# Designs tried in a protein design run: designed miniproteins, single chains, continued (4). Part 34

Each design is a single chain, and the fold is of that chain. pLDDT is the mean over its residues in the fold that is shown.

## One batch from the design tools (miniprotein)

Design m13148
Fold by ESMFold2-Fast:
Structure m13148 (fold): chain A 80 residues (1-80)
Amino acid sequence: MSVKEQAKLAYEIALELIDESNLPDELKQRLFDLVSETILEAIKNNKDVVELLEKRAAAEPDPEIQSFIRKLVEKVKEKL
């Protein structure tokens, strides 16, 4: 799968997970921004989206954000 195809898949899954979550709008916006920034970095630098998301999750101090990113990574891996 190309970086662009992986990025599209990750973005679509992230939107579904954010929409299905019962999180406050402020946290949903933060998650959307975080995922969008990570995907954009992957595309611009031709890096693996899953690897960047895993690194972001490991570095994330907020446990709710970290848990969300880990769930996103697992869902993306299931579709690869």
Scores: mean pLDDT 81

Design m13149
Fold by ESMFold2-Fast:
Structure m13149 (fold): chain A 69 residues (1-69)
Amino acid sequence: VTEEQIQKLIDLIEKEPSIFDTEEGKNRIKKFILSLPKEQRDKVIEYLKNSKHENAKKLAEEIEKLRPY
């Protein structure tokens, strides 16, 4: 379930990278990631940090600051 949800999030980001360009989109992704268990959350954060989109990297930084461990 959780891994499939993460794959759907990755697929959504690949199809609609503009989601990172809006405050609403960023907040929706942030809320979803913060609801994940630590292991799955860390995987998504790593994916965002390696993204070609500057706003995705910035979002990963913000989430790490809120839940570094």
Scores: mean pLDDT 71

Design m13150
Fold by ESMFold2-Fast:
Structure m13150 (fold): chain A 79 residues (1-79)
Amino acid sequence: MGVELPDSDVIEVKQGEEVTVSGTAPPGATDVIVMLVNAETGEVVAARLVPVDADGSWTATLTAPESGRYRVRRLALTP
């Protein structure tokens, strides 16, 4: 089953810039879906599925399709 993690703060990004996001997942999570969401429209512009390390840590890199302000949304997945 999945559990939603808190959204990040709004970030300002340039077109083609890579956004690296890191965090910790709840105990038992195996993967995290990381989404880059346009802060003005609410549209998901990029998404990445990343594995969770044994200590609960994860890291994802996403590319912004255009300059603007974005939020990072996270969903932790459990078996």
Scores: mean pLDDT 75

Design m13151
Fold by ESMFold2-Fast:
Structure m13151 (fold): chain A 97 residues (1-97)
Amino acid sequence: MLTLEEVKELLEEMLADPAFAPLRKLPEGADPSVFYSLDEILERIENGEIETAEEALELLREMVDRLLEISAPGSALEKAALLMREKVEEAIEEAEK
């Protein structure tokens, strides 16, 4: 299983990648009570609101699902959400090896 520090590093890598630009801030039309930007998830880890890798990964999976619900087919937001899902699942699979 990934450590919380490894999840933080994954978030920092995504924030540095221009493919994830649509996820750096709250998407247009997203409800701020249920959606978190990658920046806000990282801040919650740094502030101790997210204390475990399992909690952080579960939140990332929830955000992918919610982003896919509000994104239009073929949009930059949908592509970024699908790429985030791929990176999260790949990181989990690599840590299980």
Scores: mean pLDDT 78

Design m13152
Fold by ESMFold2-Fast:
Structure m13152 (fold): chain A 74 residues (1-74)
Amino acid sequence: GREKELEELLRKRDELVAQAKKTAPVILAGHRAAEAGVELTPEQREALLKSLKTVKEIGDQLIEIDERIDELRA
């Protein structure tokens, strides 16, 4: 029923949030370097770009999940 689908969506949401949190240290380090006017190494820049792409993809998935949760709760 609706309840089972809602539970599965909430579980997926928690998993995606945990994955996004894993990228936070790399993104935060990149942001701090930019604020300090420090140039990132090529390796740091690549890691930052990959983390930003991952967060964007997770964000898009979370939007879809949140829209579906709202639909199920309506």
Scores: mean pLDDT 83

Design m13153
Fold by ESMFold2-Fast:
Structure m13153 (fold): chain A 64 residues (1-64)
Amino acid sequence: AMDHEVEATLYHIKGYLAYKAKDFETAIKWYEKALEHYRAAGDTEGARRLEEDIEKVKKDLEKA
């Protein structure tokens, strides 16, 4: 069975690795996929925190 919480965590890790590489556009794409899975899992807190992280990365991209 597909576990949305596990999928969210995997995409979140992929986004974080892209962010550390300063590939902000790729980081946003992976974080958006993670966000879909957090929402599907009903993890409201995980989704909220990730939305804040996405906004930070978008601001970093705009400054670059």
Scores: mean pLDDT 83

Design m13154
Fold by ESMFold2-Fast:
Structure m13154 (fold): chain A 71 residues (1-71)
Amino acid sequence: MPVLSREDVESQLNSFQTMLDNDIPVPQDVYDRLKELVDQGQELLRQGDWEGAARTVEEIRSLLKEWRRAG
């Protein structure tokens, strides 16, 4: 599993938060899941668990990829 740097994790979570703040054009269930993962990642990062936060970033990427694949 690729390990993101702390700065990469913080940057990615900020980008996903910006997408949420700008009403990303996804179904409500995808939006709710994205918000949960962003909140979880930010909390893990606050706890100093940047490996856990990196995993939530990868889960967000997988969520968005699967949504695009599903149509």
Scores: mean pLDDT 78

Design m13155
Fold by ESMFold2-Fast:
Structure m13155 (fold): chain A 90 residues (1-90)
Amino acid sequence: DARARIEGIHNAVAASAALHVRNGDFESAEAVVRQGTRRALSLARDEEERELVRRYGEELRKLVEELKKLYEEGDFEKIEEITKEKLALS
């Protein structure tokens, strides 16, 4: 099921990106989002699945920007909370 695999990639990438931001590694966080989006797009077979990948990619980029802002503000408690939520889904 391509949709289930796309959702699995999204959840794994979100967790991985959050862990990278927690470690101050913004380049790796952005890289896993780019790589994950490319992988998910390669699995998409129809327009509905391509739209899902585009939506997930937008959500992941927004997540990374939010986490980067929290890191720069020193709000590590909220980063940990978000990271735990994403790990629970992965």
Scores: mean pLDDT 88

Design m13156
Fold by ESMFold2-Fast:
Structure m13156 (fold): chain A 73 residues (1-73)
Amino acid sequence: EKQAELERVRAEVARAIDELITAYKNGDEEAFKAAADRLKESVRRLLTEIEGHDEETADRAANVVINYAKEKA
């Protein structure tokens, strides 16, 4: 069950990244903010609740992914 949960959360992160890239390309600031908030929550859940990292580590990881999405866009 934990393996399936991990795969589900990874899929959620991947979808949020796609949403960030699309919103950034379109200049949709509201959609970008919403996608960034969803990504931060998914990364927080993955890293803190599933893998046991602290909240600061999850925040840093989410910011790295958000920056990557901007450069990929």
Scores: mean pLDDT 78

Design m13157
Fold by ESMFold2-Fast:
Structure m13157 (fold): chain A 76 residues (1-76)
Amino acid sequence: MDEEQRKVLEAAAEALERTFDPDEAAELARKLAKERGLSEESVKMAGDIARLAVKQAASREQVLRIARALRRAAEG
């Protein structure tokens, strides 16, 4: 996994740790990715990952478990 992909996962994870609404998570993930200087495609990907994670989660605890899994994937 390249460094930019790791930063995408980190941005998505951080958004999921701060909000549990799909649209807010997507917007926050995109903002974090953009602030970190990622490409436009990576910014879109971060938002899509965060939105999908919230939509698939049945609970706040599950969202946080997904965030932790994304952080571990980013670490290698």
Scores: mean pLDDT 83

Design m13158
Fold by ESMFold2-Fast:
Formats: sequence, structure tokens, C-alpha cells
Structure m13158 (fold): chain A 72 residues (1-72)
Amino acid sequence: MPALSPETLAQIEALVKAGELTPEDLVAAGKLLAARGKYEAAIQLYELAKKYGDAKTAAEAEANIAAVKEAM
């Protein structure tokens, strides 16, 4: 299953650092990608949400990563 390119991930991370995307937005986008079977891309977004999110958002992202890995 195709992962997001390093260039796309760098752009998303830059938007998070700029405050244009929230870590919660990344969790929502990851859930949408996982629902479409794009598990590798979903995990990449959840890992960014875990890195930049608060403890609650990081825990939600970690739970979603575990669920996606079980579905692969």
C-alpha cells in the first residue's frame, strides 16, 4: 500500500509547525485514510499527531496506529 512521499510528509509537518494544521486534524485525516485502506499513509499521519499533539491526542493516535496494524 503506497505510503506518503517524504516531500508530502515534510509539507504536512511544516503546516503543523506553522499552526495551519492541528495534531487533531492529522488524527481525523488518518482515520479517513485508514477507512479507505491506506494504512501506511494513516500511520504516518498518526505518528505526526503523536509527535506534535498533547497527551490525549498522542494516546488517541497510538491507539489508532495499533488498530491499523491489526487490520493490515
Scores: mean pLDDT 83

Design m13159
Fold by ESMFold2-Fast:
Structure m13159 (fold): chain A 74 residues (1-74)
Amino acid sequence: MLPKFNPFQLGILRDLLDEAVKKFGEILPVDEALSFILSGLSDEQLETLINYVKEKYGEFVTRSQLLDALRTLM
């Protein structure tokens, strides 16, 4: 099942997403970026989320596309 995020967690994810953009650039590799910002998820939850984002946006995403994907999981 896809992980669920509360509003407090989403706020933290926005800050981590900004750090991911600084690290990887404006076009983010989905697997590396999600592994970086969501290090607290289990491997199964992380893989499920990576596959969800890749199916919707492809292997590379902008900050805005990734944030929209994460919002859909609230």
Scores: mean pLDDT 73

Design m13160
Fold by ESMFold2-Fast:
Structure m13160 (fold): chain A 88 residues (1-88)
Amino acid sequence: MPTELQKLLQENAKHFNEELERAKKMVEEKKSVEREELEELAKKALEDPSVVLLTGKTKENLLIALLGRGLGRLTKEEVEKIVELALK
């Protein structure tokens, strides 16, 4: 069974990916969505209080925590691009 920490990490990763999917669909549907709006959506996912609490310190720790999801839709490169997008 997963530990409480593993459950929290999986939940945070789920919320992160849900926000990314929403941002992508907004771009596809609207076509005129500004990059700033997409960046704000990505940033909000990364700044989720539960995710920040889990990582505790740095953007690098957040990246490592998100990459820690073994089976996922995001590669290391994709996560890095999203972190860069949200954080400038």
Scores: mean pLDDT 52

Design m13161
Fold by ESMFold2-Fast:
Structure m13161 (fold): chain A 65 residues (1-65)
Amino acid sequence: MEKDLELNEKAIENGIALVKASTDPALRQRYVKSIRQLVEAIKKIDEERGKELEAKIEAALAEVE
């Protein structure tokens, strides 16, 4: 439902912030994997919303490196 999507979106935003704040490559990669897993879960609920969040994540990660 919408609340589940909003909660997962907030978790993804927090994950992106942790990736940007982390200077440890291994820890950063773990956060990236967790974020991508959340996106896949969202795609199963709402495919279009999941694709939008995936694009947002890839754009944010490109800004880091």
Scores: mean pLDDT 75

Design m13162
Fold by ESMFold2-Fast:
Structure m13162 (fold): chain A 55 residues (1-55)
Amino acid sequence: SGEYEKQLEQLDKFIEIAKKKMEEYKDTDPQMYKFYKINIENLELSKKALEEKHA
């Protein structure tokens, strides 16, 4: 279904953006680095939940 594929693509895009932001902050802002690390983990859990519901 097109809706599932769009949701999956959106999550992958958000994860990629968050990973880039995490890398930008790794040596300059430990709090922002941690924030994006947690955000990535939550997005990956959301992706897994979406995949399991659609399987």
Scores: mean pLDDT 84

Design m13163
Fold by ESMFold2-Fast:
Structure m13163 (fold): chain A 77 residues (1-77)
Amino acid sequence: SAADEEAVRRAVEAAREAAALAEAAGAPQEVVDELRAAPEAIRELAAAGADPRELLAQAEAALRAARAVLEAVRAAA
């Protein structure tokens, strides 16, 4: 459905932002690489029948965590 396509699109965008914020925060390279792989993994999981709303919720949680880490790193500098 259009709503499912929108949820996947938003999940991919959130995952991309989370990866960028983790890189900006100086996260370990393996963590950054895993997060950079998440957008494609989200698309593959959606194509395999994963719930788009669960994918969106997980991606948004990762984005919130990345934002919190970056803010903490900046506050400590």
Scores: mean pLDDT 87

Design m13164
Fold by ESMFold2-Fast:
Structure m13164 (fold): chain A 90 residues (1-90)
Amino acid sequence: SVEEQALARAEEIFEKYATPEQKERYAKLPPLSQREFMVGFAELVKMAENREEVREDDSVSTDNEEVAEMLREIAKELGLPVKIILVPKP
């Protein structure tokens, strides 16, 4: 599936390019939060590969504060103008 392919690609990129500190932070997340992080990271990877189509109003949302912080750091490192939005849990 498209979702499985995107996640597999994101996992490969994270394993190859993430710092030891980023990998340790990821490993400390609960399994559900690891998946949420990787989904958000896959979106950031997609945006980085299509930089010409990225706008300042583009956003990635998560309901997990630690995941939001990790994704904000990665978006900044990638030079993406995208906003990471922490949405309240219902």
Scores: mean pLDDT 78

Design m13165
Fold by ESMFold2-Fast:
Structure m13165 (fold): chain A 61 residues (1-61)
Amino acid sequence: SSDLEAAERVALRAIVLEEDEEVRRELAQTWRKLLAEYEAGRISAAQLLARLRELAREIEA
């Protein structure tokens, strides 16, 4: 899914650009948790992408 690929890019970009090691760790854990929920069928790829965009924007603000 193009939404899944976009979600991966948003998550990895946020993780790579984060200078605080603790925040970076939390971002990586949140990404893994959301990906697991997507793989379990609990959320859609579009919901995964929307949630990650929201989190990335909140951190970059």
Scores: mean pLDDT 79

Design m13166
Fold by ESMFold2-Fast:
Structure m13166 (fold): chain A 97 residues (1-97)
Amino acid sequence: MDEILEKLREYSKKIIEAARNGDLERMREILAEMSEELTRLVEEKGLPEEELKELAKEAGKQLAEIAKALAESTEGERGERYERLYKMLNGEEVEVV
């Protein structure tokens, strides 16, 4: 489990850096590498439900940070949408819906 969480954090950090630079192509490359590596590790380890819940929690946290980085690097309505997503992922009340 720790190895999978460490890899998730490592890839997420790279995605956040690419997002802050507005480098969407680099983000896609890192997401592809992350998907392949994490799928391989999950399959090799055969994670039980408890560990899958912990992985989902960490993934949600990293998604929030990625959304925040995109909001900070993106102007206009698209940036506002990423900011709203960040607030939703952090459990903040959203006035719409």
Scores: mean pLDDT 71

Design m13167
Fold by ESMFold2-Fast:
Structure m13167 (fold): chain A 58 residues (1-58)
Amino acid sequence: HMSELEKRVKEILEKNPNATAEEIAQEIVDSRPDLTEEQKAKAKEALVPIVKEIKEKY
């Protein structure tokens, strides 16, 4: 369920090791062209705490 998201987080961190959870979440939603601006904002808000947990794991 979270293996793909975890991979994306690690890939972004490899490119930018100083990336914050908010920046990582932004990159993830930016890679989803099917989302509207409002959906991207909502998805980013939901992703930030998940990304923080993934960053702490790795």
Scores: mean pLDDT 77

Design m13168
Fold by ESMFold2-Fast:
Structure m13168 (fold): chain A 92 residues (1-92)
Amino acid sequence: MTLEEIEEKMAEARAQLPQAAQELEQLEKNDPVGVQEDRDAFIAKVRATAEKENDQEILKLADQMEKTTDPLEIIQLVFEMQKLKIERELKK
C-alpha cells in the first residue's frame, strides 16, 4: 500500500468513529450486561493474542480499554489498534 492509500483509509475509518460510538451507547442501554460480557471477552482475546506475539503497544491499548467505560474511548482504542496493524503492514 502507498502512504496516500493508507491516509485515505484512515480518514474514512476515523469519520465513522462517532457513529460507531453512538451505536455502542444504544446497545449498552438495551443490553448492558451482554455488551459488558462481549467487551470483556474481546479485551481478553486481544490481550492473549498480544502476549503471544509479544506486542507491547497492543497490550497497552488493551489495558486502557479495561480502564475506560466511555464508548467513544473504546472505539478510539480499537481504531488505534487497527492503525498500528496497518502501519506494520506498510513497513513490511
Scores: mean pLDDT 73

Design m13169
Fold by ESMFold2-Fast:
Structure m13169 (fold): chain A 115 residues (1-115)
Amino acid sequence: EPPLLRYVLPADAIAGVRLRLNADGSLEVEVTSAKTGETVRFRLPAELLTPEAMRKAILDAIDYLKKQGLLTDEEAEEIRRLVEEQGASPASVLAYLLSKGKTDAARALAEFLER
């Protein structure tokens, strides 16, 4: 049922993904890049664990990152395609950003998704 079960990880881009379900229903996510060794952590509130809420949250986050100058138009469009065509999760989008060396964008996305 949680949409996180439907994420795609880029081959050879990720060294590890750790998922922990908290007692309050939130999901703790940790993604480590295979290329850089960088780790980004974030907590998904229980309210975001529906397919519609998660998709909206990712698309809103991408618009925010583009507005902050952390993503180019081309990078934002590629992530939109991953979300809309492939059903990419926050973990998959984070993996994509880390694979591109976009550490600041990856951290900003994680912070945007945490409340």
Scores: mean pLDDT 71

Design m13170
Fold by ESMFold2-Fast:
Structure m13170 (fold): chain A 96 residues (1-96)
Amino acid sequence: IDELIDQLSQAILDRDLETALELATKIYLQDDDFAESLADAGIKTSEVFKQLVRDVLLNGNDQQRTEFIKALREKDGEQLKKIWDDISISALKRAV
């Protein structure tokens, strides 16, 4: 699983959306403890986790992507959700 997280981290840095989404699905399905941490934070399905990864890659800045990679390595679902919320708030402020 740590190898998959390293591969996902690299895909996010490379902005490789297709590879990142495939890896997100594999990680969610293979790491039950991480999937539980994500579900506790409201990320209850692999599809919701893929949406989080997509938003980080497409709408996140470099700092948000770095923080996301750190939270992935720590398997911290609550921190991943906070990063997603920050990206959503930033996008809303920019649209107004």
Scores: mean pLDDT 79

Design m13171
Fold by ESMFold2-Fast:
Structure m13171 (fold): chain A 63 residues (1-63)
Amino acid sequence: SSIQQLYQRIVRIIEEGIRNGLSGAEIQRRVEEEGRKQGFRVTVDVTTLSNGTVQITIQIERE
């Protein structure tokens, strides 16, 4: 489905962004652009905790 394909693309953008040291704001911007191309609103929060744990929240809304 289109939402499953979008989700996989979003996950890849997040993983590549983290690997390349992009800021959470830049990762969010790229993910929002990807969602918008397919008529979805996408929000991501990427938080790195002091112990090195990365927390990622993804929200996808149909428009």
Scores: mean pLDDT 80

Design m13172
Fold by ESMFold2-Fast:
Structure m13172 (fold): chain A 55 residues (1-55)
Amino acid sequence: ASEELVELLGRRAEHERAGDREGFREEMGRIVELLREIGAPQAAIDYWERELERA
């Protein structure tokens, strides 16, 4: 369950380093969807949704 989140965070960081804003936003969206799927607290989902909007 948490392994997928770690992988998505790693890919997000790689896109950020490469300056790939589109790939960064795509992986951020996947993180939000995964958090909803695993039943993460709403506060965690809200945090990542705000980060995605900022990106």
Scores: mean pLDDT 75

Design m13173
Fold by ESMFold2-Fast:
Structure m13173 (fold): chain A 98 residues (1-98)
Amino acid sequence: SLEEEFSRALDEYVRTGKPLSEEQKERFKKWVEERFEKYINEAKELGEDDLVAEIEKSYERIKKLFEEDPNAALIAALLTDAVFESIIKRLKERKEKE
């Protein structure tokens, strides 16, 4: 899967500094785009306009970083993905309890 390939490529980068191939960069960039679109849509459904703005800003920063340092951009994207997934999960749990 793309997630397994991403995880392996990140692990190799951390251990060896091996650069990502052009094909890997394009596939991972698409994965990042799909993940951020998911979070934007979920935040909109929750009525969290401030969170939507923060997700959009983070995505723009990652896109800019991808042009300068693709490996750093993918690490930032993976960490940001985990943070936004955690935030959205917490917000959904709050709505289910009330």
Scores: mean pLDDT 79

Design m13174
Fold by ESMFold2-Fast:
Structure m13174 (fold): chain A 84 residues (1-84)
Amino acid sequence: SAKEDAEKAKKSAKDAEEGSKLAKEYSKGKSPDGVSKYVGYKLRAMGSATTAKLMAKKSGSEEAKKAAEEADKYAKEVGASPGG
């Protein structure tokens, strides 16, 4: 199931990317629920990066490793304070 684990890593990387983008938007946005959504998307990005790393370790494939690295990058970008 190296292929299945690689696909899970890629999906988690996409979730991390989306969460990171939305977290950044809400961190600088002026919506009434911006802080709540920022925290939610930040946690999504961080959790998805963790899942991508686990799936990459199980898969052992270069594609899965690359996906985990991309997910980790997105999670680190939102690990900082809002507006950073």
Scores: mean pLDDT 78

Design m13175
Fold by ESMFold2-Fast:
Structure m13175 (fold): chain A 80 residues (1-80)
Amino acid sequence: MQQLTDLTLEAVDNISKIEKTSGASKDLVQGIRDNLGQLYNQGVDGVAAGKKETTKAVESGPTQKDVQELRDKLDKIVKE
């Protein structure tokens, strides 16, 4: 339980940083948040994947293109 909460909070913090630094649209960022919600329903492994991908995006200094690619990657993980 605690691990799931901690991973989710770290992923949420990453998404907030991406929103502030990338200039990505609210719809695109909301799509990433919605995907994180679906990954939360998959449990610890799902949220860990979301944290990993969002951390990579933050570390790269994300452009809008990087944020779109992140959203597409998370959509694929959610669907599989």
Scores: mean pLDDT 79

Design m13176
Fold by ESMFold2-Fast:
Structure m13176 (fold): chain A 85 residues (1-85)
Amino acid sequence: DEELERLKKRLEELLKRAKEALEKAEKGGDLKAAEFECELLLGIAEIILGVLKVTDGSEELIKLVEECIEELEKILAKVKELLKK
């Protein structure tokens, strides 16, 4: 279960960084920089998911990463809404 806890911590850090990028964007920060950071964080989560799927990772680990990806996609969508003029 050390693997599950390490993965949870890594995914929590990705979500934290994305939420901080969104908060900075909402406060008048660089919206394009926030979009880029959220896209990068989403890309990292997708790479983790891909590795787990090809290495026959447990369904529990795969589900955890998929849930993280869904939350990252929601955050990115909010940043993209802020970019609309």
Scores: mean pLDDT 84

Design m13177
Fold by ESMFold2-Fast:
Structure m13177 (fold): chain A 81 residues (1-81)
Amino acid sequence: MSVQEAIEIARKKFDVDTSPSSVWYYLFQVKVILPQLEDVKSVEELIERGEEIINSLPSDRQKRAARDVLRTVLEELGVEI
């Protein structure tokens, strides 16, 4: 599986989020975080880009949303971090 395929699978998972209490959280993940990863081609580049995104975010909630995206994409690639 390519990094781009893993990102598309993760995007669809967040888009189908059934939790009505956190529409902002999944929308932030799909519209803000995932698009910043779409040009990534390797696991190493994914981790580096993900860390940069997390560090750029002002709130703990936004940082958690970005970490959840990074973890989900890595899990789709078979990486258990």
Scores: mean pLDDT 75

Design m13178
Fold by ESMFold2-Fast:
Structure m13178 (fold): chain A 85 residues (1-85)
Amino acid sequence: SEILAEIEEEVLKKIEEEVEKVKKMDKAEQKEKLKAMAVELGRLLSKAPPEVRARLLAELEEALAAEPNPEMRAVIEALIEAIRK
């Protein structure tokens, strides 16, 4: 379905752009921005098809497993929780 492919592409582009912006912020602003993104992304993805959510959750779980920074791990966990609900 063309509409589903377009939604998936738009969501992935927005995530990619926001991640790049966050990487350029100072650490305190990164934490606040990532928390805000977790809430907003969770709300957006609650409306996404189950297949899209499952794929994004798998990617986030992989990122969490590879992340050594406990502060970043907490943010990734918050994002995963927001998407699951």
Scores: mean pLDDT 70

Design m13179
Fold by ESMFold2-Fast:
Structure m13179 (fold): chain A 102 residues (1-102)
Amino acid sequence: MQQKLEALKKQAEEELKSADVEIRGRAIGRLAVVKAVEEGFEAAMKFIQEKLAEDPSLRPFVNAGVLEASQELGFQEAVDILQEDLNNGDNLVEALKVLSKM
């Protein structure tokens, strides 16, 4: 699990440098999952909010990145929450809280 988190973090940090909004948004979502696991819920939420304040168009891709990272790490409870409604901000908050308790 730690090795998968480390690999995901390194990949996402490189993808953050992309000029492509979809790649950057998904990278933000992936890093938010890593932050929720390592640093907790509030750190993950602050990171997402700071990035969305810079570019609000990233929001749907951030949600997709959170789902994809949760799937890669096998966090089925978070995956199930996000798949209910990927555009529901309350589901994103609930999923990040679940991830922070692993």
Scores: mean pLDDT 82

Design m13180
Fold by ESMFold2-Fast:
Structure m13180 (fold): chain A 100 residues (1-100)
Amino acid sequence: SEEEEKEFLIELAKGLIDFYQKVIEQNPDDKELNKILEELIKRLEELIERLEKGEISAEEGKERFLELLDEAIEKLKSSNSEIAKYVISILEKVKEIIES
């Protein structure tokens, strides 16, 4: 259902936010990585709010989530961070889950 699809996207986004907050905490000196992750967290929080308020459909939410993942992957690929490769692998797996 529409409601179940929205809840799935919201829970997935919340899980990613929690994961990236932990990555930032564990890598405080990686300023470039932390900036990218903080921007991603903010945009995921905005996506959650729009889904919860019914401002966007589940399908639109899915499309926006995939766009956010693609933007983050592109930014991380330009990063000199060693941890960025690991973060990219997690983002690619999340993308596969959403596309399934």
Scores: mean pLDDT 86

Design m13181
Fold by ESMFold2-Fast:
Structure m13181 (fold): chain A 61 residues (1-61)
Amino acid sequence: GGREGGEAALAGGATEEAADAAVTGGSTKNPVARQTGADIAVRGGATPEAAERAAEAGYLS
């Protein structure tokens, strides 16, 4: 779920705000919001893989 995605983003180097943005973007079930959240996480220091995992976990929750 979203918690696991957030933890993955943090482990990948994201700030807490960036990890939360990725999970929140995914949770809207909107592909544009999901991508925006993932992009914010990458800019916040996450690896692209960690950001995508966080967004996917939010989307699936």
Scores: mean pLDDT 70

Design m13182
Fold by ESMFold2-Fast:
Structure m13182 (fold): chain A 89 residues (1-89)
Amino acid sequence: SLEEIVEEKKREFKEELEKKLEDKQVREALYRSFEAQLELGVERGKELDPSGSVVVSSKGEVYPVEKAEEVLEEEKKKFLELAEEIKKK
């Protein structure tokens, strides 16, 4: 289900953050930002179609739920790139 995909991506992101960033406050802030973006995309999708057939990306683009895995994976990669930039300093 979409909810399972969202929870899986949140778990994966949290695990990667724990490996990359030592600062707990920075990890929590970045995780909360990621969580909010994923949940907003799901809720916006439900506003467009209450049956849950669509997902909205962080850019506001509408995708069918069958693409949710790919869309949410791309969002995760974007946030992981930000974590890598933070780690460099």
Scores: mean pLDDT 80

